Designed miniproteins, single chains, continued (4). Designs and how they scored, part 19

Each design is a single chain, and the fold is of that chain. pLDDT is the mean over its residues in the fold that is shown.

## One batch from the design tools (miniprotein)

Design m12630
Fold by ESMFold2-Fast:
Structure m12630 (fold): chain A 73 residues (1-73)
Amino acid sequence: MDEAEIAELLRERLGRVLSPAELAQIDDALLRQLARLYREKGGAVTAADLAALGLPERLWGPVGLVLIQLDQE
């Protein structure tokens, strides 16, 4: 999967666990950065990696869990 395909998949999967307002806090640029991070590390993405991207702290757990679940598919 290319980075854009991963970004679209992440938007869909995050939409299943986040409210529309929470999902709106992840703009297209941040979503592309998450897709790149996932492509490089898969489920090994850490809370420190998410913090470094500027993701709001309250979203680290839900986002990290989605990345782990996606990597296990």
Scores: mean pLDDT 80

Design m12631
Fold by ESMFold2-Fast:
Structure m12631 (fold): chain A 67 residues (1-67)
Amino acid sequence: SEKAERARRLNLLRFKLRSAKGEVESLDEPERSRGKKLYEELKAQGEEVRKKVAEETEEEIKKLLEE
């Protein structure tokens, strides 16, 4: 179902954002600066996904993006 697919996509996004933040923090320059840019792009994509979903998990995504 589309609902199950969106739930899966949101879970994957949550894991990717958490993992990406940790990876970026572990990098040395200049990779860290490039990683920060990619992380911010991923966060922006997550915000767009959040806006398109009418689910109870929306607040979890918002909280993750605010970290």
Scores: mean pLDDT 68

Design m12632
Fold by ESMFold2-Fast:
Structure m12632 (fold): chain A 82 residues (1-82)
Amino acid sequence: HMSLKELELRFHRLLLQLPDDVAIEVTRLAAEIDYYIQKGDIEKAKEVYKKLVELLRSTGDPVAVELAEILEKIYEKKISEK
């Protein structure tokens, strides 16, 4: 039911609730995923995405887990557009 823009806004709100070191790494990995999507390398984008989700889930933080769920929805929408 959420649009891509609504999911991106929720992502930013959750990102602000994470520790700075985690937020920086999440931002770096998200930029890397977007780079590979723009380049048309969907397989590499999926590999980086898997690393990002594993990082977030490994923290044990409920906020990070919710962020991983939002990221799953964002990248499903971005990849399914192709």
Scores: mean pLDDT 81

Design m12633
Fold by ESMFold2-Fast:
Structure m12633 (fold): chain A 74 residues (1-74)
Amino acid sequence: SSLEAVNYSFLGLAYISEGKYDLAGDYFARAADLESDNAEKGTLLRFSSDSYKKGGKLDKSKEYQARSDELFEK
């Protein structure tokens, strides 16, 4: 649900503030999976990609960046 997506987004932001970028990426990705709106989903996938990049998970960063870009190309 959108309420669970909001909760996962807050957890992602909290983990970013603690420098736990891999966990932040995971929670933004979970939030994106619960979103039905393509713009909101794309934004959350972008946050997940950026978080994974900061955590050194370059392959996951590229995967989630590509998924975000696909939603914004329309």
Scores: mean pLDDT 85

Design m12634
Fold by ESMFold2-Fast:
Structure m12634 (fold): chain A 86 residues (1-86)
Amino acid sequence: MITKTFEVKKNEEKTITLPAKAGDQVTVTVESDGKTATKSFTIEADKIHTLTVGDVEVTLSFDSEKNELKITAKSLKNDAKVTVTV
């Protein structure tokens, strides 16, 4: 199990990568402007997952050639905290 937490500032886009495999269970939690949203899913090669909290959009995609989960968070108005567990 790997957990990463990162912050995205107002008007910022930030991308991180985590080692992952197809079939792994992922939980992503986004906190922004006093709001929290959590999404859980199974990694699939042809799937892109999105989670939105207010003006913050988090996109998760899997690179099967590198065995990496790519997490991109974009915020326009509020700072956000993103936690991803694989």
Scores: mean pLDDT 83

Design m12635
Fold by ESMFold2-Fast:
Structure m12635 (fold): chain A 91 residues (1-91)
Amino acid sequence: VEVSFKKLGNNTLEVTVRNTGPDDRTLLVAIAISGEEAAASGRLRKGETLTFTYTIKEDSTINVVAVEHDAAGRFLREALRVSKTFKVTKL
């Protein structure tokens, strides 16, 4: 699994999660922003991506969880859990 965090202009954040394999595994992905009730989720096959874009209004923590399932939909493991804090640029 691959996760990238990108800062765009105007306090806008982009989070991309990609399933890099193996071929017979799917990822169930959840992306959530603490305190803002903003969330995205998706089920990814190998090579698929989930992109979540959000403009923060206060210092925010983005939480990403990816859970691996087999072809029958059985839970195998938590493939990824990461949290990253982004600070608002004040002018």
Scores: mean pLDDT 77

Design m12636
Fold by ESMFold2-Fast:
Structure m12636 (fold): chain A 94 residues (1-94)
Amino acid sequence: MIVKVTIAKLRNVELGGLKADEAYLAFASTPKGRAIALYNPETKEVAVKTSDGKVEIVPAESPEDAALHAARAAMKEAGLTEGEVDIQPLLELG
């Protein structure tokens, strides 16, 4: 199964208690699971939220690492242990 991940650079955002003037948002989707991750490059933390509303804060070294956390969360919600991750090019959305 292929997990599609989109990464976008955002400003003045908050997710799951993480606040940042500059942040990276990753959205990961499978047919049975979805996750959103907000990465703060200053703290090197990512807040990952699944469709059930559960939020988890974990360390991440880069926006791409944060995207992989989102992909893993989406896969876990889908009941998958393995999958191919397709990370789309970085989008700057203002």
Scores: mean pLDDT 74

Design m12637
Fold by ESMFold2-Fast:
Structure m12637 (fold): chain A 57 residues (1-57)
Amino acid sequence: SSQQQLEQLRAQLQAKLAELSAVLKQQNENGWTPELEAEAARLLAEIRALGDQIAAL
């Protein structure tokens, strides 16, 4: 159902937001690296894609 799909997508979005928060915290505490920047960029792209999927429901 669309409700189950929405709940699944929201759970994935929350998980990705938590991962992004952890990456940003690591950057703030331990300093910037190209690897952390690339990971943050990938997570932001995934978050945007999930948001677009939720908006399309």
Scores: mean pLDDT 87

Design m12638
Fold by ESMFold2-Fast:
Structure m12638 (fold): chain A 85 residues (1-85)
Amino acid sequence: SEAEELRKKAEEAKKKGEYIEAARLYVKAAELSKDPEEKAEYYLKAGEILKEAGNEEAAKYYYRKAAEAAPEDSEVKKKAEEKLK
C-alpha cells in the first residue's frame, strides 16, 4: 500500500540521519492508513524518531495521537501511553 511505501522511505531517511523527514513520512503513512492499529503504530514511530532527534515536545504530541488512534486494549496503545509518562 502507499502507507507501506512511505514507511520504507521513512526508514531509509532515518538510516541517513534525516530524522525530521523520517518523522514526516511516518505521519503521512499514519494519515493514509484507515486501520486504527496501523495508524497508531505509524504515529508511535514518528514520535520515537522525533525523540531521537531531541524534539521531546513533538515526540509527546505524536505519542498522544498514537494513544488516541489505537484500539482499546491494544499493545500499541499501552506502549504509547507508557511513552507519555
Scores: mean pLDDT 88

Design m12639
Fold by ESMFold2-Fast:
Structure m12639 (fold): chain A 60 residues (1-60)
Amino acid sequence: SLQAQIDSLRATIEALRALRPVLEDLARTGPQPDQYRANLALLDGVLRSLEATLADLERQ
């Protein structure tokens, strides 16, 4: 159902958001900070895209 897809997408977004502080810590303290900063930027882009998709589905 549409609701099940919305719930699944919300769970995915929350799981990905949980990775953000881990990547932030690695960007500050890890052995390859530039790589982790790049990964953080990619994560933020993916999150924005997924959140936009969620908003569109919820407007249905």
Scores: mean pLDDT 84

Design m12640
Fold by ESMFold2-Fast:
Structure m12640 (fold): chain A 82 residues (1-82)
Amino acid sequence: PEVLEARLEFVDDDTLKLTFKIRDADGTVHTYTRTRSLKSTAPPTWTRDGQPATPTQAEIDAINNSPLAREADREGLRRLLA
């Protein structure tokens, strides 16, 4: 799979939303959203095309190795530190 887009949003001051568009091995593009609360130690919530779902390990590896995803995470850190 490959990451086509990565976008960061603050839903509120304490809730961070990352949106990824990922092309799977079959060439289909899916939209994944990862939401986490900065006030909670709970694991982040994932959706795929608006439905609750967890990405596959291959999709997680693609996100972790994506320059676009890394830049979105750095943007989030910059906003938290500002």
Scores: mean pLDDT 75

Design m12641
Fold by ESMFold2-Fast:
Structure m12641 (fold): chain A 63 residues (1-63)
Amino acid sequence: DEIKEIQRILIRLGLHDPEFDGPVDGKVGEGLRKAIKLFQALQGLEVDGVPDKATIEALKKYL
């Protein structure tokens, strides 16, 4: 469920496209990792593509 929420937030921010990067399915694939890396870079976080605590807390501010 948390991964699905991350996917929805990234879609709303325009960083993840469900037609090209994968649907909201709760799975961590290459498309989602790319979207996470883009979000991390924009927020000034460590760019590792991992939904760590800092990344999740930053994403939740957009809920």
Scores: mean pLDDT 75

Design m12642
Fold by ESMFold2-Fast:
Structure m12642 (fold): chain A 93 residues (1-93)
Amino acid sequence: NQEDIDAASEGLNAVPTLLKAADAPEEKREENIRKAVQDALARYSPEAVRLAVDFATGILIADANSESDPEKAEELRKRAELIRQVTDEALAA
C-alpha cells in the first residue's frame, strides 16, 4: 500500500540517528536513544517511527548474529532491546 511505502520512506531518515544513539557510551545511551526517538516523533508519524525502529533493531540483530565475540553480540542485542523499550515508552505517553 502507498501509505506503508510513504511511512517506510519517512522512517529511513530516523534509522541512522537511532543507530548513532545506540553507539553512545552505556551511561549516555538510554538518554541519547530517548532524544532520538522524541526528535523522530516530532517529525514523523508514530507508524513511521515504529518502522524506523524495526529497521534499526533489525540491523543491530544482523550485526550481533555476524559477531564472533559472544559478549559483543549480546551488547548489540541489548542495544536493540533498549531502542524498542524506549520507543514503546514514548509511544505509550
Scores: mean pLDDT 82

Design m12643
Fold by ESMFold2-Fast:
Structure m12643 (fold): chain A 68 residues (1-68)
Amino acid sequence: MSEEAAVARAEEFRATASEAQRAAAAETAAKLNGIGDAIDEAIKAAAEKAGGPPTLEEVIEELRKRKA
């Protein structure tokens, strides 16, 4: 009897942990994706403005303009 109760509790705990972990992972991925997109757009804008490969300083400047 106690073994079946322990197994059921362990499975419920795994299901709950997996659900919470998936929700947290999705939220983190969405935030990181937003940051990645902002960086990519800043690189593109800096490159277009420079007419070639942008410097790190030019990329940082574009990121600052987008946050202001």
Scores: mean pLDDT 67

Design m12644
Fold by ESMFold2-Fast:
Structure m12644 (fold): chain A 97 residues (1-97)
Amino acid sequence: MEGEARLRATMEELLAKHNLSEEERKELEEEAEKAKKEILEKIKEELKKKGIVLSEEEQKKIEEAAELGGRNYALQLYKLRKEAETSPEAAAILESL
């Protein structure tokens, strides 16, 4: 609950600080959804390798954790892209990803 509120507050702060358009906001939401899906697939593969079978309640908790992780990843990637506009070091890191 509090962690999700902090991520939303950070998003609003980032939007205010960088004056993001509606298009840029949609791009962030799409990146977050994509990252969530990749995180879920990795978790599912690891659980399968270890022979762990999850209940529906446990699956839902993992999906919620992946959603938070995806939002955080999208925010970090956006910040790096903005820093790359003015920093050759940040641009080199972005190209290495």
Scores: mean pLDDT 70

Design m12645
Fold by ESMFold2-Fast:
Structure m12645 (fold): chain A 67 residues (1-67)
Amino acid sequence: MTATGTFTLTVAPEATAEQVAAAVAAHPGILSASARELSPGVVELTVTAESVEALMAAVQAAVDRFG
């Protein structure tokens, strides 16, 4: 079943919303990902995935890479 979630991530200052969205979108089982900068170092990420497991794995990978 598809899953959609919106997350606020604290990221390194050099990381862009576009880089975060692209990294999440490249993860297996992700149907779409979009991100916007709320403030420097804070990104709002919206993800739609084929499953809750794929969604959680992609978000965790983004936190591990950019957080």
Scores: mean pLDDT 82

Design m12646
Fold by ESMFold2-Fast:
Structure m12646 (fold): chain A 74 residues (1-74)
Amino acid sequence: MPTREEVLEGLARRLPEFSLEELREGLAVGFMGDSILLMPLTPAIEARREELERAARELLPDHQVAVARPVSFA
């Protein structure tokens, strides 16, 4: 199982428009068995959800990757 840091570093390499710091602060990463859940926390990363999911699947082809829906705040 990769570490959170390895996932964030790999995503930063595949999504050069984001810095590693932006991904650390704007993306939560959860591990559930063989599954990896990505939770965008900022509008900028939310706007790139499909690219994020594609990059994560390319980085982790043997893992199940899902991107969570944002919770709407007032």
Scores: mean pLDDT 76

Design m12647
Fold by ESMFold2-Fast:
Structure m12647 (fold): chain A 89 residues (1-89)
Amino acid sequence: LPALEPFEATEEEVAAAEEFGLTLDRERVRPASPERAEERRRLARELLAADEATAQEIAERRAAEVGPSAAVAELQAALALLLREEAAA
């Protein structure tokens, strides 16, 4: 089987994903800079507000940049953190 791609996430994003019951392979995690974490959070916010067609376009664009397995993991982690922040508000 092909190896799954490493992905960038902050410790907070990984913790939020685990709180929502998502199992992330911690060995695949690479430290994210605050700037890259903010860019992914911006994409996650856009994804949450998007219709199905726009959401698919965003996901495909990110998959083209980092690979499909990395894109899914990065967006899941960023979405989990956003949902946690909204739940705490």
Scores: mean pLDDT 74

Design m12648
Fold by ESMFold2-Fast:
Structure m12648 (fold): chain A 95 residues (1-95)
Amino acid sequence: SYLDELTEGVIEVLRTSPSLEDAKARIVELTLKISSELAKKHEEEPDEEVHRQVNELGQFTRAAILLLEGRFDEAERATTPTNRPQFERFREALL
C-alpha cells in the first residue's frame, strides 16, 4: 500500500539522516514523490480513490513531522483510523 511504502521510507530516512531537519526535508520530498506517482498512475482515469490516498499521505506526513518536533499530543490527534497502524510503527521506530 502507499501508506506502507511511505512508512518504510520514513523509517529508512530516520535511520540514515544526520539531523532532524534533514529527516523532515526528506520525508516531505518522499511524500511529494509518492503523491506524484499516484497522480501519474491515474492520469487517464482520475477517481475518488486517488484523492483519498493523496489526502491520507498528507495527513500521515503531518503527523510524522509533528512527532519529530516532539509535539506528541498533536501528532496523535492528526492520525486517522486508516493511518494509525503506520503511525504507531513510525513512533516505535523513533522512540
Scores: mean pLDDT 72

Design m12649
Fold by ESMFold2-Fast:
Structure m12649 (fold): chain A 77 residues (1-77)
Amino acid sequence: KAEEVRERLLEAAEKAAESEEDEEVREQIRRAVEAYLAAQDAIAAGDEAAFEAARAEMEAVPREVLELAEKRIIEEL
């Protein structure tokens, strides 16, 4: 179910963030996960404006940080 997936993803993101020494990068990892979840919520609700806002937020995170977050989150899942 969506709530269980959200909780698991947030837990994985928090563990990934905790393994990062740089507080700025840690914040960007959390930001990326929040934007991803917002995009999924927007898709489920059919809210195109919310989806575009979430996508823009993800694009604001440096690509290198997004790739790092994805790798570490997958390792925690």
Scores: mean pLDDT 73

Design m12650
Fold by ESMFold2-Fast:
Structure m12650 (fold): chain A 67 residues (1-67)
Amino acid sequence: SEAEEEGKKEQEERLKELEELAREVGKMTDFEKYKKIAEEARKNPSKLGQYYGEVVNAKAEAEKKKA
């Protein structure tokens, strides 16, 4: 259904955003750690919100240290 397709597209967009954020944070901190978080989020989309929050918090902290 269209609703299922919309949900899938929203999930994929969030996964891509998380993967991009994890890549950026990884370059500033621990590349392998955040690469694994992105891989786990793709394998377990139900945990996407949890991993997204972790990556967003890590990015904010890394940016503070870089400034």
Scores: mean pLDDT 76

Design m12651
Fold by ESMFold2-Fast:
Structure m12651 (fold): chain A 74 residues (1-74)
Amino acid sequence: MSPAQYAALGLSEIGEKAKTDESKQAIYQAGLDAGLTGDYVGSLRRAADAAEAAGDTETAEQLRELAREVEKLS
């Protein structure tokens, strides 16, 4: 599986579990940004920061873990 495919599947799974609409929006935006720039790791980290700012710490931690896994695949 490519890093891009792994990131996309991880974003989908985390998005289903996200607790706030703000976290879901951040995950959606991360997918768009990654598609435009090819920067999946950076996009995931930015989404994690947005989720944390929205008070969804669990989603932020999951996004940071996904970013680490995607980085290892690169």
Scores: mean pLDDT 82

Design m12652
Fold by ESMFold2-Fast:
Structure m12652 (fold): chain A 91 residues (1-91)
Amino acid sequence: SKLDLAEFDMRLKFLYIVKQAKKEKLSDEELIEAVAEAMIDLARKYGLSPEELKKIALEVIDMLLKRGKISKEEAELLRKGVERAVKRLEE
């Protein structure tokens, strides 16, 4: 389904951004902004409402944390990026 594809793309994008942040030594703010931009792009690509984007993205972040794919600190930064994206989409 459209939502399953969106979840899959979000998962890949979060992992990619976390990997790039470590490689390029991005600041917390740069990581948060990269997440926000990526989430806005995915919302537009899949026609997600801000509510749908937030729900799916937070579920994906929680799943990645539970599976040990990201740290608690990384999960917090990803959640801040999602919140920033949601606020921009609601404007």
Scores: mean pLDDT 90

Design m12653
Fold by ESMFold2-Fast:
Structure m12653 (fold): chain A 69 residues (1-69)
Amino acid sequence: EEEKKIEEEAEKLLKEYFESAREGADEKELYELGLKAVEEVRELAKKDPYMLKLIEKIEEKLKKKLEEL
């Protein structure tokens, strides 16, 4: 249940991020910036299991999309 909601939330957040930023930015650079942001907040996320799982899902999806470019 929670795992599935984290998956859906991560996918929705990524979609909104790319939709809002795509008008003047290279898609590959957006994925790389997303990964950098994930890395920056990961230390704080370790204190919350829900946030940690959400960050891990976002990172996984960003890496997969970057590999598909």
Scores: mean pLDDT 72

Design m12654
Fold by ESMFold2-Fast:
Structure m12654 (fold): chain A 97 residues (1-97)
Amino acid sequence: SALEAVAKQLGVEVSAVRTFLEDLRRLAEETGDPELRRAVRAFEEGDIETAIEHLRASPSDAGAAAAGALLAALLGPDHPEVRAAAAEHRERLAALE
């Protein structure tokens, strides 16, 4: 299945990918964030790179932070994509000073 391919590519269990997608769908519905909806679709299609781009493109600071937390839970805090997202968020906060 596409989810099994995603799990293999990310080095995680299929059950972890399913939980992540359920939580991400809920977040997308609650926030109305179109980028989170695009991320869900990309993950379902097995396009992990495009999915991560959409997670980073979230226009909502709260939505982006919550999506980042879900990604960290899936991949671990030391994963390159999680670290990159955290660095971008930190730079964005610094720019508001």
Scores: mean pLDDT 73

Design m12655
Fold by ESMFold2-Fast:
Structure m12655 (fold): chain A 58 residues (1-58)
Amino acid sequence: AVLNQEQRELALQQILSYSDDSAERKAYAVQILQADPSILDDLRKVDPALAQKIESWL
């Protein structure tokens, strides 16, 4: 819960840059969302299906 808006936008773009459910996407998503779960809310606005999938990895 320490990321600013710019950092959250960059994290969201990084998650979306992965082409599939790669190990890299899962590892990055779990780490960044444990640091700031508000990114999950941003994901739900853009891609609710992906947000639900990532939430299941936490």
Scores: mean pLDDT 77

Design m12656
Fold by ESMFold2-Fast:
Structure m12656 (fold): chain A 55 residues (1-55)
Amino acid sequence: MKVQALQTTPLEGEERAVIEKGDILEVLEEFENGLWLVRYKGKTGIVSKSVLKEV
């Protein structure tokens, strides 16, 4: 599933990265706490569902 970042947000994972507003991400897994495992430009990490919109 593809999602768009609604605001600039940190990608929390082994590598720290910043996701820019409007960037498209792929959702790999959804967790109960509203946290999603996503892939962003070859990196994987955790982002809050609240800052993402399905596209």
Scores: mean pLDDT 80

Design m12657
Fold by ESMFold2-Fast:
Order: structure tokens, then sequence, then C-alpha cells
Structure m12657 (fold): chain A 72 residues (1-72)
């Protein structure tokens, strides 16, 4: 795996993550790329009720740092 392969995979994962967040009503432009990937992975692995709770936490907290405390 080369550096360019890693960058291509990162871009694809980031695009998928952004789509997941936008479909859930979360604005990805307010988050860093790392926060976008991390939040999308958590949403994919959670049931519907937990996903709704995370959506509300992101809109209220305004940042993933506060959201991490709520998910812990």
Amino acid sequence: MTEEDILALRKERLEEAKKILEEEGIDPSKLTEEDIEKLAEKLKNLDKEKAEKIKEAVTVAGSLAKLEQLLK
C-alpha cells in the first residue's frame, strides 16, 4: 500500500462519512475530517435510538469533543 493508495481510501471513506452525516441531518462542514469519520462509524454501529441521541448531542454540543463525553 502506497501513500497515494492511503489518500484515495481516505477520500472515499470521508465521502461516505459525509453522506451518512448529511442523511442523518448533521452538517459535516462544522466538523473536522477526523470527527466526520469517527461520528459516521459510531452512527453505523449503533441502533436507531442511539443514533437519534447522537444527532441531538451534535446539534446541542456543537462539537465532537463534548459528544465523546456523552458517548463514554
Scores: mean pLDDT 66

Design m12658
Fold by ESMFold2-Fast:
Structure m12658 (fold): chain A 62 residues (1-62)
Amino acid sequence: MRVHLRLGVETTDERFVFEGEVETPASLDLEQVKELLREMAAVVAASPLTTAISGFEVREVE
């Protein structure tokens, strides 16, 4: 399954968006993929370089 991830990250000086597509194993459903990507976003949020997460979106690509 192909999924699109958008993650907005705020730092002290600037804001940026990570946006990309990932091919995921057929053994994982969309909710499992969302949970894994949410865990990755939580690691970014916990970084001392990050002041806020401004958005998190995961969707299946057509």
Scores: mean pLDDT 80

Design m12659
Fold by ESMFold2-Fast:
Order: sequence, then structure tokens, then C-alpha cells
Structure m12659 (fold): chain A 68 residues (1-68)
Amino acid sequence: MEEVWKEAEGIFLGMKVAGEVIDKYGIDREKVIQEAKRKAEELGLDPEAAIAGANAMIRFDERVEKAR
């Protein structure tokens, strides 16, 4: 359960960071990924999980825009 929880925390962090960056700068994949990775590393979370969470938020927002 501990490793699953840490991975979930990384994913949630990535999603939160992606939302904040997208709201401020729009969909900038490189900036979102860099910021998610950096914050995960600073907090001792899995940076790969944070990148996965960030990518999920980017894909969701891209699909919402494409559906318009």
C-alpha cells in the first residue's frame, strides 16, 4: 500500500501542477512536464508518476479543446 500511495501522490501532484501551468500559460507540454518533474524531485516523490499525471491532464485538456 505504501508504494501505491506514493505513486498516487506523484500522479496527483503532476495533475495539480499541469492544471496550474495550463491555466497560466496554456498547453505548453515541455513547461508542464519540467515543472511537474522538478516539484516531484523536490518533494521526494516519483517524478515518473508526476510526469504521467501531468500528461493525463494535458491529454484531457487537448481532447476538450478538440471537441469544440
Scores: mean pLDDT 77

Design m12660
Fold by ESMFold2-Fast:
Structure m12660 (fold): chain A 69 residues (1-69)
Amino acid sequence: DEEAERERWRLVGEQSYQAGLDALKEGNYEKAAKYFTSASEAYRRAGDDEFAQRAENLAKEAIELLKKK
């Protein structure tokens, strides 16, 4: 069931994305980058290209913030 599979990946993406946002609030940019990367991958598997791109951009930003430490 393609719809059920997409729903699973969307939920994984949402969980990882929220964990990434929480890590950003903590100032843990390494953890944030990891979670946003996972969210991007999950959203791509769900067919949510817009959300995948957003998560990818946030992972990139978190990595750039790490370089300023």
Scores: mean pLDDT 85

Design m12661
Fold by ESMFold2-Fast:
Structure m12661 (fold): chain A 64 residues (1-64)
Amino acid sequence: PKPIPGSAILERLAESGDAHLVRAVIDGVEGDALALPTANGQALLHLPETGLSGTAPAEAVRNA
């Protein structure tokens, strides 16, 4: 499997404090996800435990 560029970016941003842990459900799988808010009102989510990635409204990430 190819590296997913978004997951590597999220790992780097977690080091700087720009990404944070939230509880999320991606493709029916619940877990602790790294979340990065974006300017378009979406947040990029990545579950390191499972390798799943997805997006959610930034509002939902802020309230988790």
Scores: mean pLDDT 62

Design m12662
Fold by ESMFold2-Fast:
Structure m12662 (fold): chain A 72 residues (1-72)
Amino acid sequence: MEEELKQQSAQIVRDALEAAGATAESVTVRIEDGRLLINAKYTMGPEATQDQVAQALQQAIQQSRALQQQAQ
């Protein structure tokens, strides 16, 4: 369950970054004290904006947290 949630969350974040025009270098997901923590390293594409990438990441994190809440 936790491992599946971590894998799904990492994939959601990676897909969101790539859709926003960034290249995902690494995505790490961990659960600490019941909190879902996501750390993503990425490189901006030439047409990508910081705002677009930030919005995509924010939506991906919200989706991942919703999955965690539903799994409880």
Scores: mean pLDDT 78

Design m12663
Fold by ESMFold2-Fast:
Structure m12663 (fold): chain A 76 residues (1-76)
Amino acid sequence: MPPKSLEEIEEEAIRESRPIGEEVAKKEGTRAGMEAGMRKALEIMEKEGHTEVAERGRRALELSRQGLEALRAAIE
């Protein structure tokens, strides 16, 4: 069998990152909480050997942020 299933690791990452996201959301707001939770989940996936998936996820998150900033700049 291949390494631990992506689903199993994903569930563990969500379980571990959810409290982090919720706490940040209460302190900094929902968007900040969601971002913090996502980053924590990606960090866990990277540690579990899914570095490529975690790296792609981080790039997608970063590009999404850059896209929103570029869109805001374009409508000035």
Scores: mean pLDDT 70

Design m12664
Fold by ESMFold2-Fast:
Structure m12664 (fold): chain A 94 residues (1-94)
Amino acid sequence: SELEKRIEELKKQLSPEQLKKAEEIAELIKNMSTLDDYEKILEKYEEIKATFGEEKADKVLTLALMLAGVAKTIEEAKKLLKQLKELVEKLKKE
């Protein structure tokens, strides 16, 4: 499928360590139901960004969103990431 092809393309751009982090984030996304779950996803993103840089962190989260079945394209994954960050920011200000 086209989704599987895009997932394989992203996997080729990531190290084994980065792939493991993408799988961990995908599991969190699949089980996402609370604000704490959203915060954990963002915390993992920030940890990856600090370790590997923003470009790799964005690719890891893009792969995670696709593995979780919530995004079918890189553009859709980026939109979802932005919405997730905005939601957590609003909720922390309450």
Scores: mean pLDDT 76

Design m12665
Fold by ESMFold2-Fast:
Structure m12665 (fold): chain A 96 residues (1-96)
Amino acid sequence: EGYLYKLAEELAKKYFPDGKATRDEVRAIVAAVLAYGPLAFLVPRSELDRWIETDFKDLPILPYSSLPYEEIKAIVDRLADKLFEDGVIELVDEPV
């Protein structure tokens, strides 16, 4: 899990080089890392947007197949919140 956080940090820096993102955008980054590990860097932005629209219920291959969705969502939320707490990404409100 510590390694997944490090991957999420690097992926967030790739998509948000100015260091600013919405909470759902950061959740999408974390979800990509949980679904694909290091291959998350190959996930297109359109797929991230789709996961945001579905509240992350339609995620691809998850290594946590034995856990209920609610527990997976809690992990996503915790890691996303940690990225804001650590100052990796600055939280911004809706972009429109």
Scores: mean pLDDT 69

Design m12666
Fold by ESMFold2-Fast:
Structure m12666 (fold): chain A 75 residues (1-75)
Amino acid sequence: AEAARAAAIASYRAQLAAAQAEIDALLEAMRLVGVDHPAEAPEIQLPPQGYFERLAALEAQIAAAQAKIEAVLAA
């Protein structure tokens, strides 16, 4: 049914948006530590434990959500 398809797409898009917002927040946290601006923070502190694992998981979640949206649109 078209309603079920629209609901699935909306769910995946919301999931993608939430993951993207969390990536943006993590990148902003890294910027404040000076990782994105090393010239302004020569003594860069280690990112929080699990930062890179969380970032990788969110990127995988975005890729999976995009693939699901594409599959539903192609059907």
Scores: mean pLDDT 65

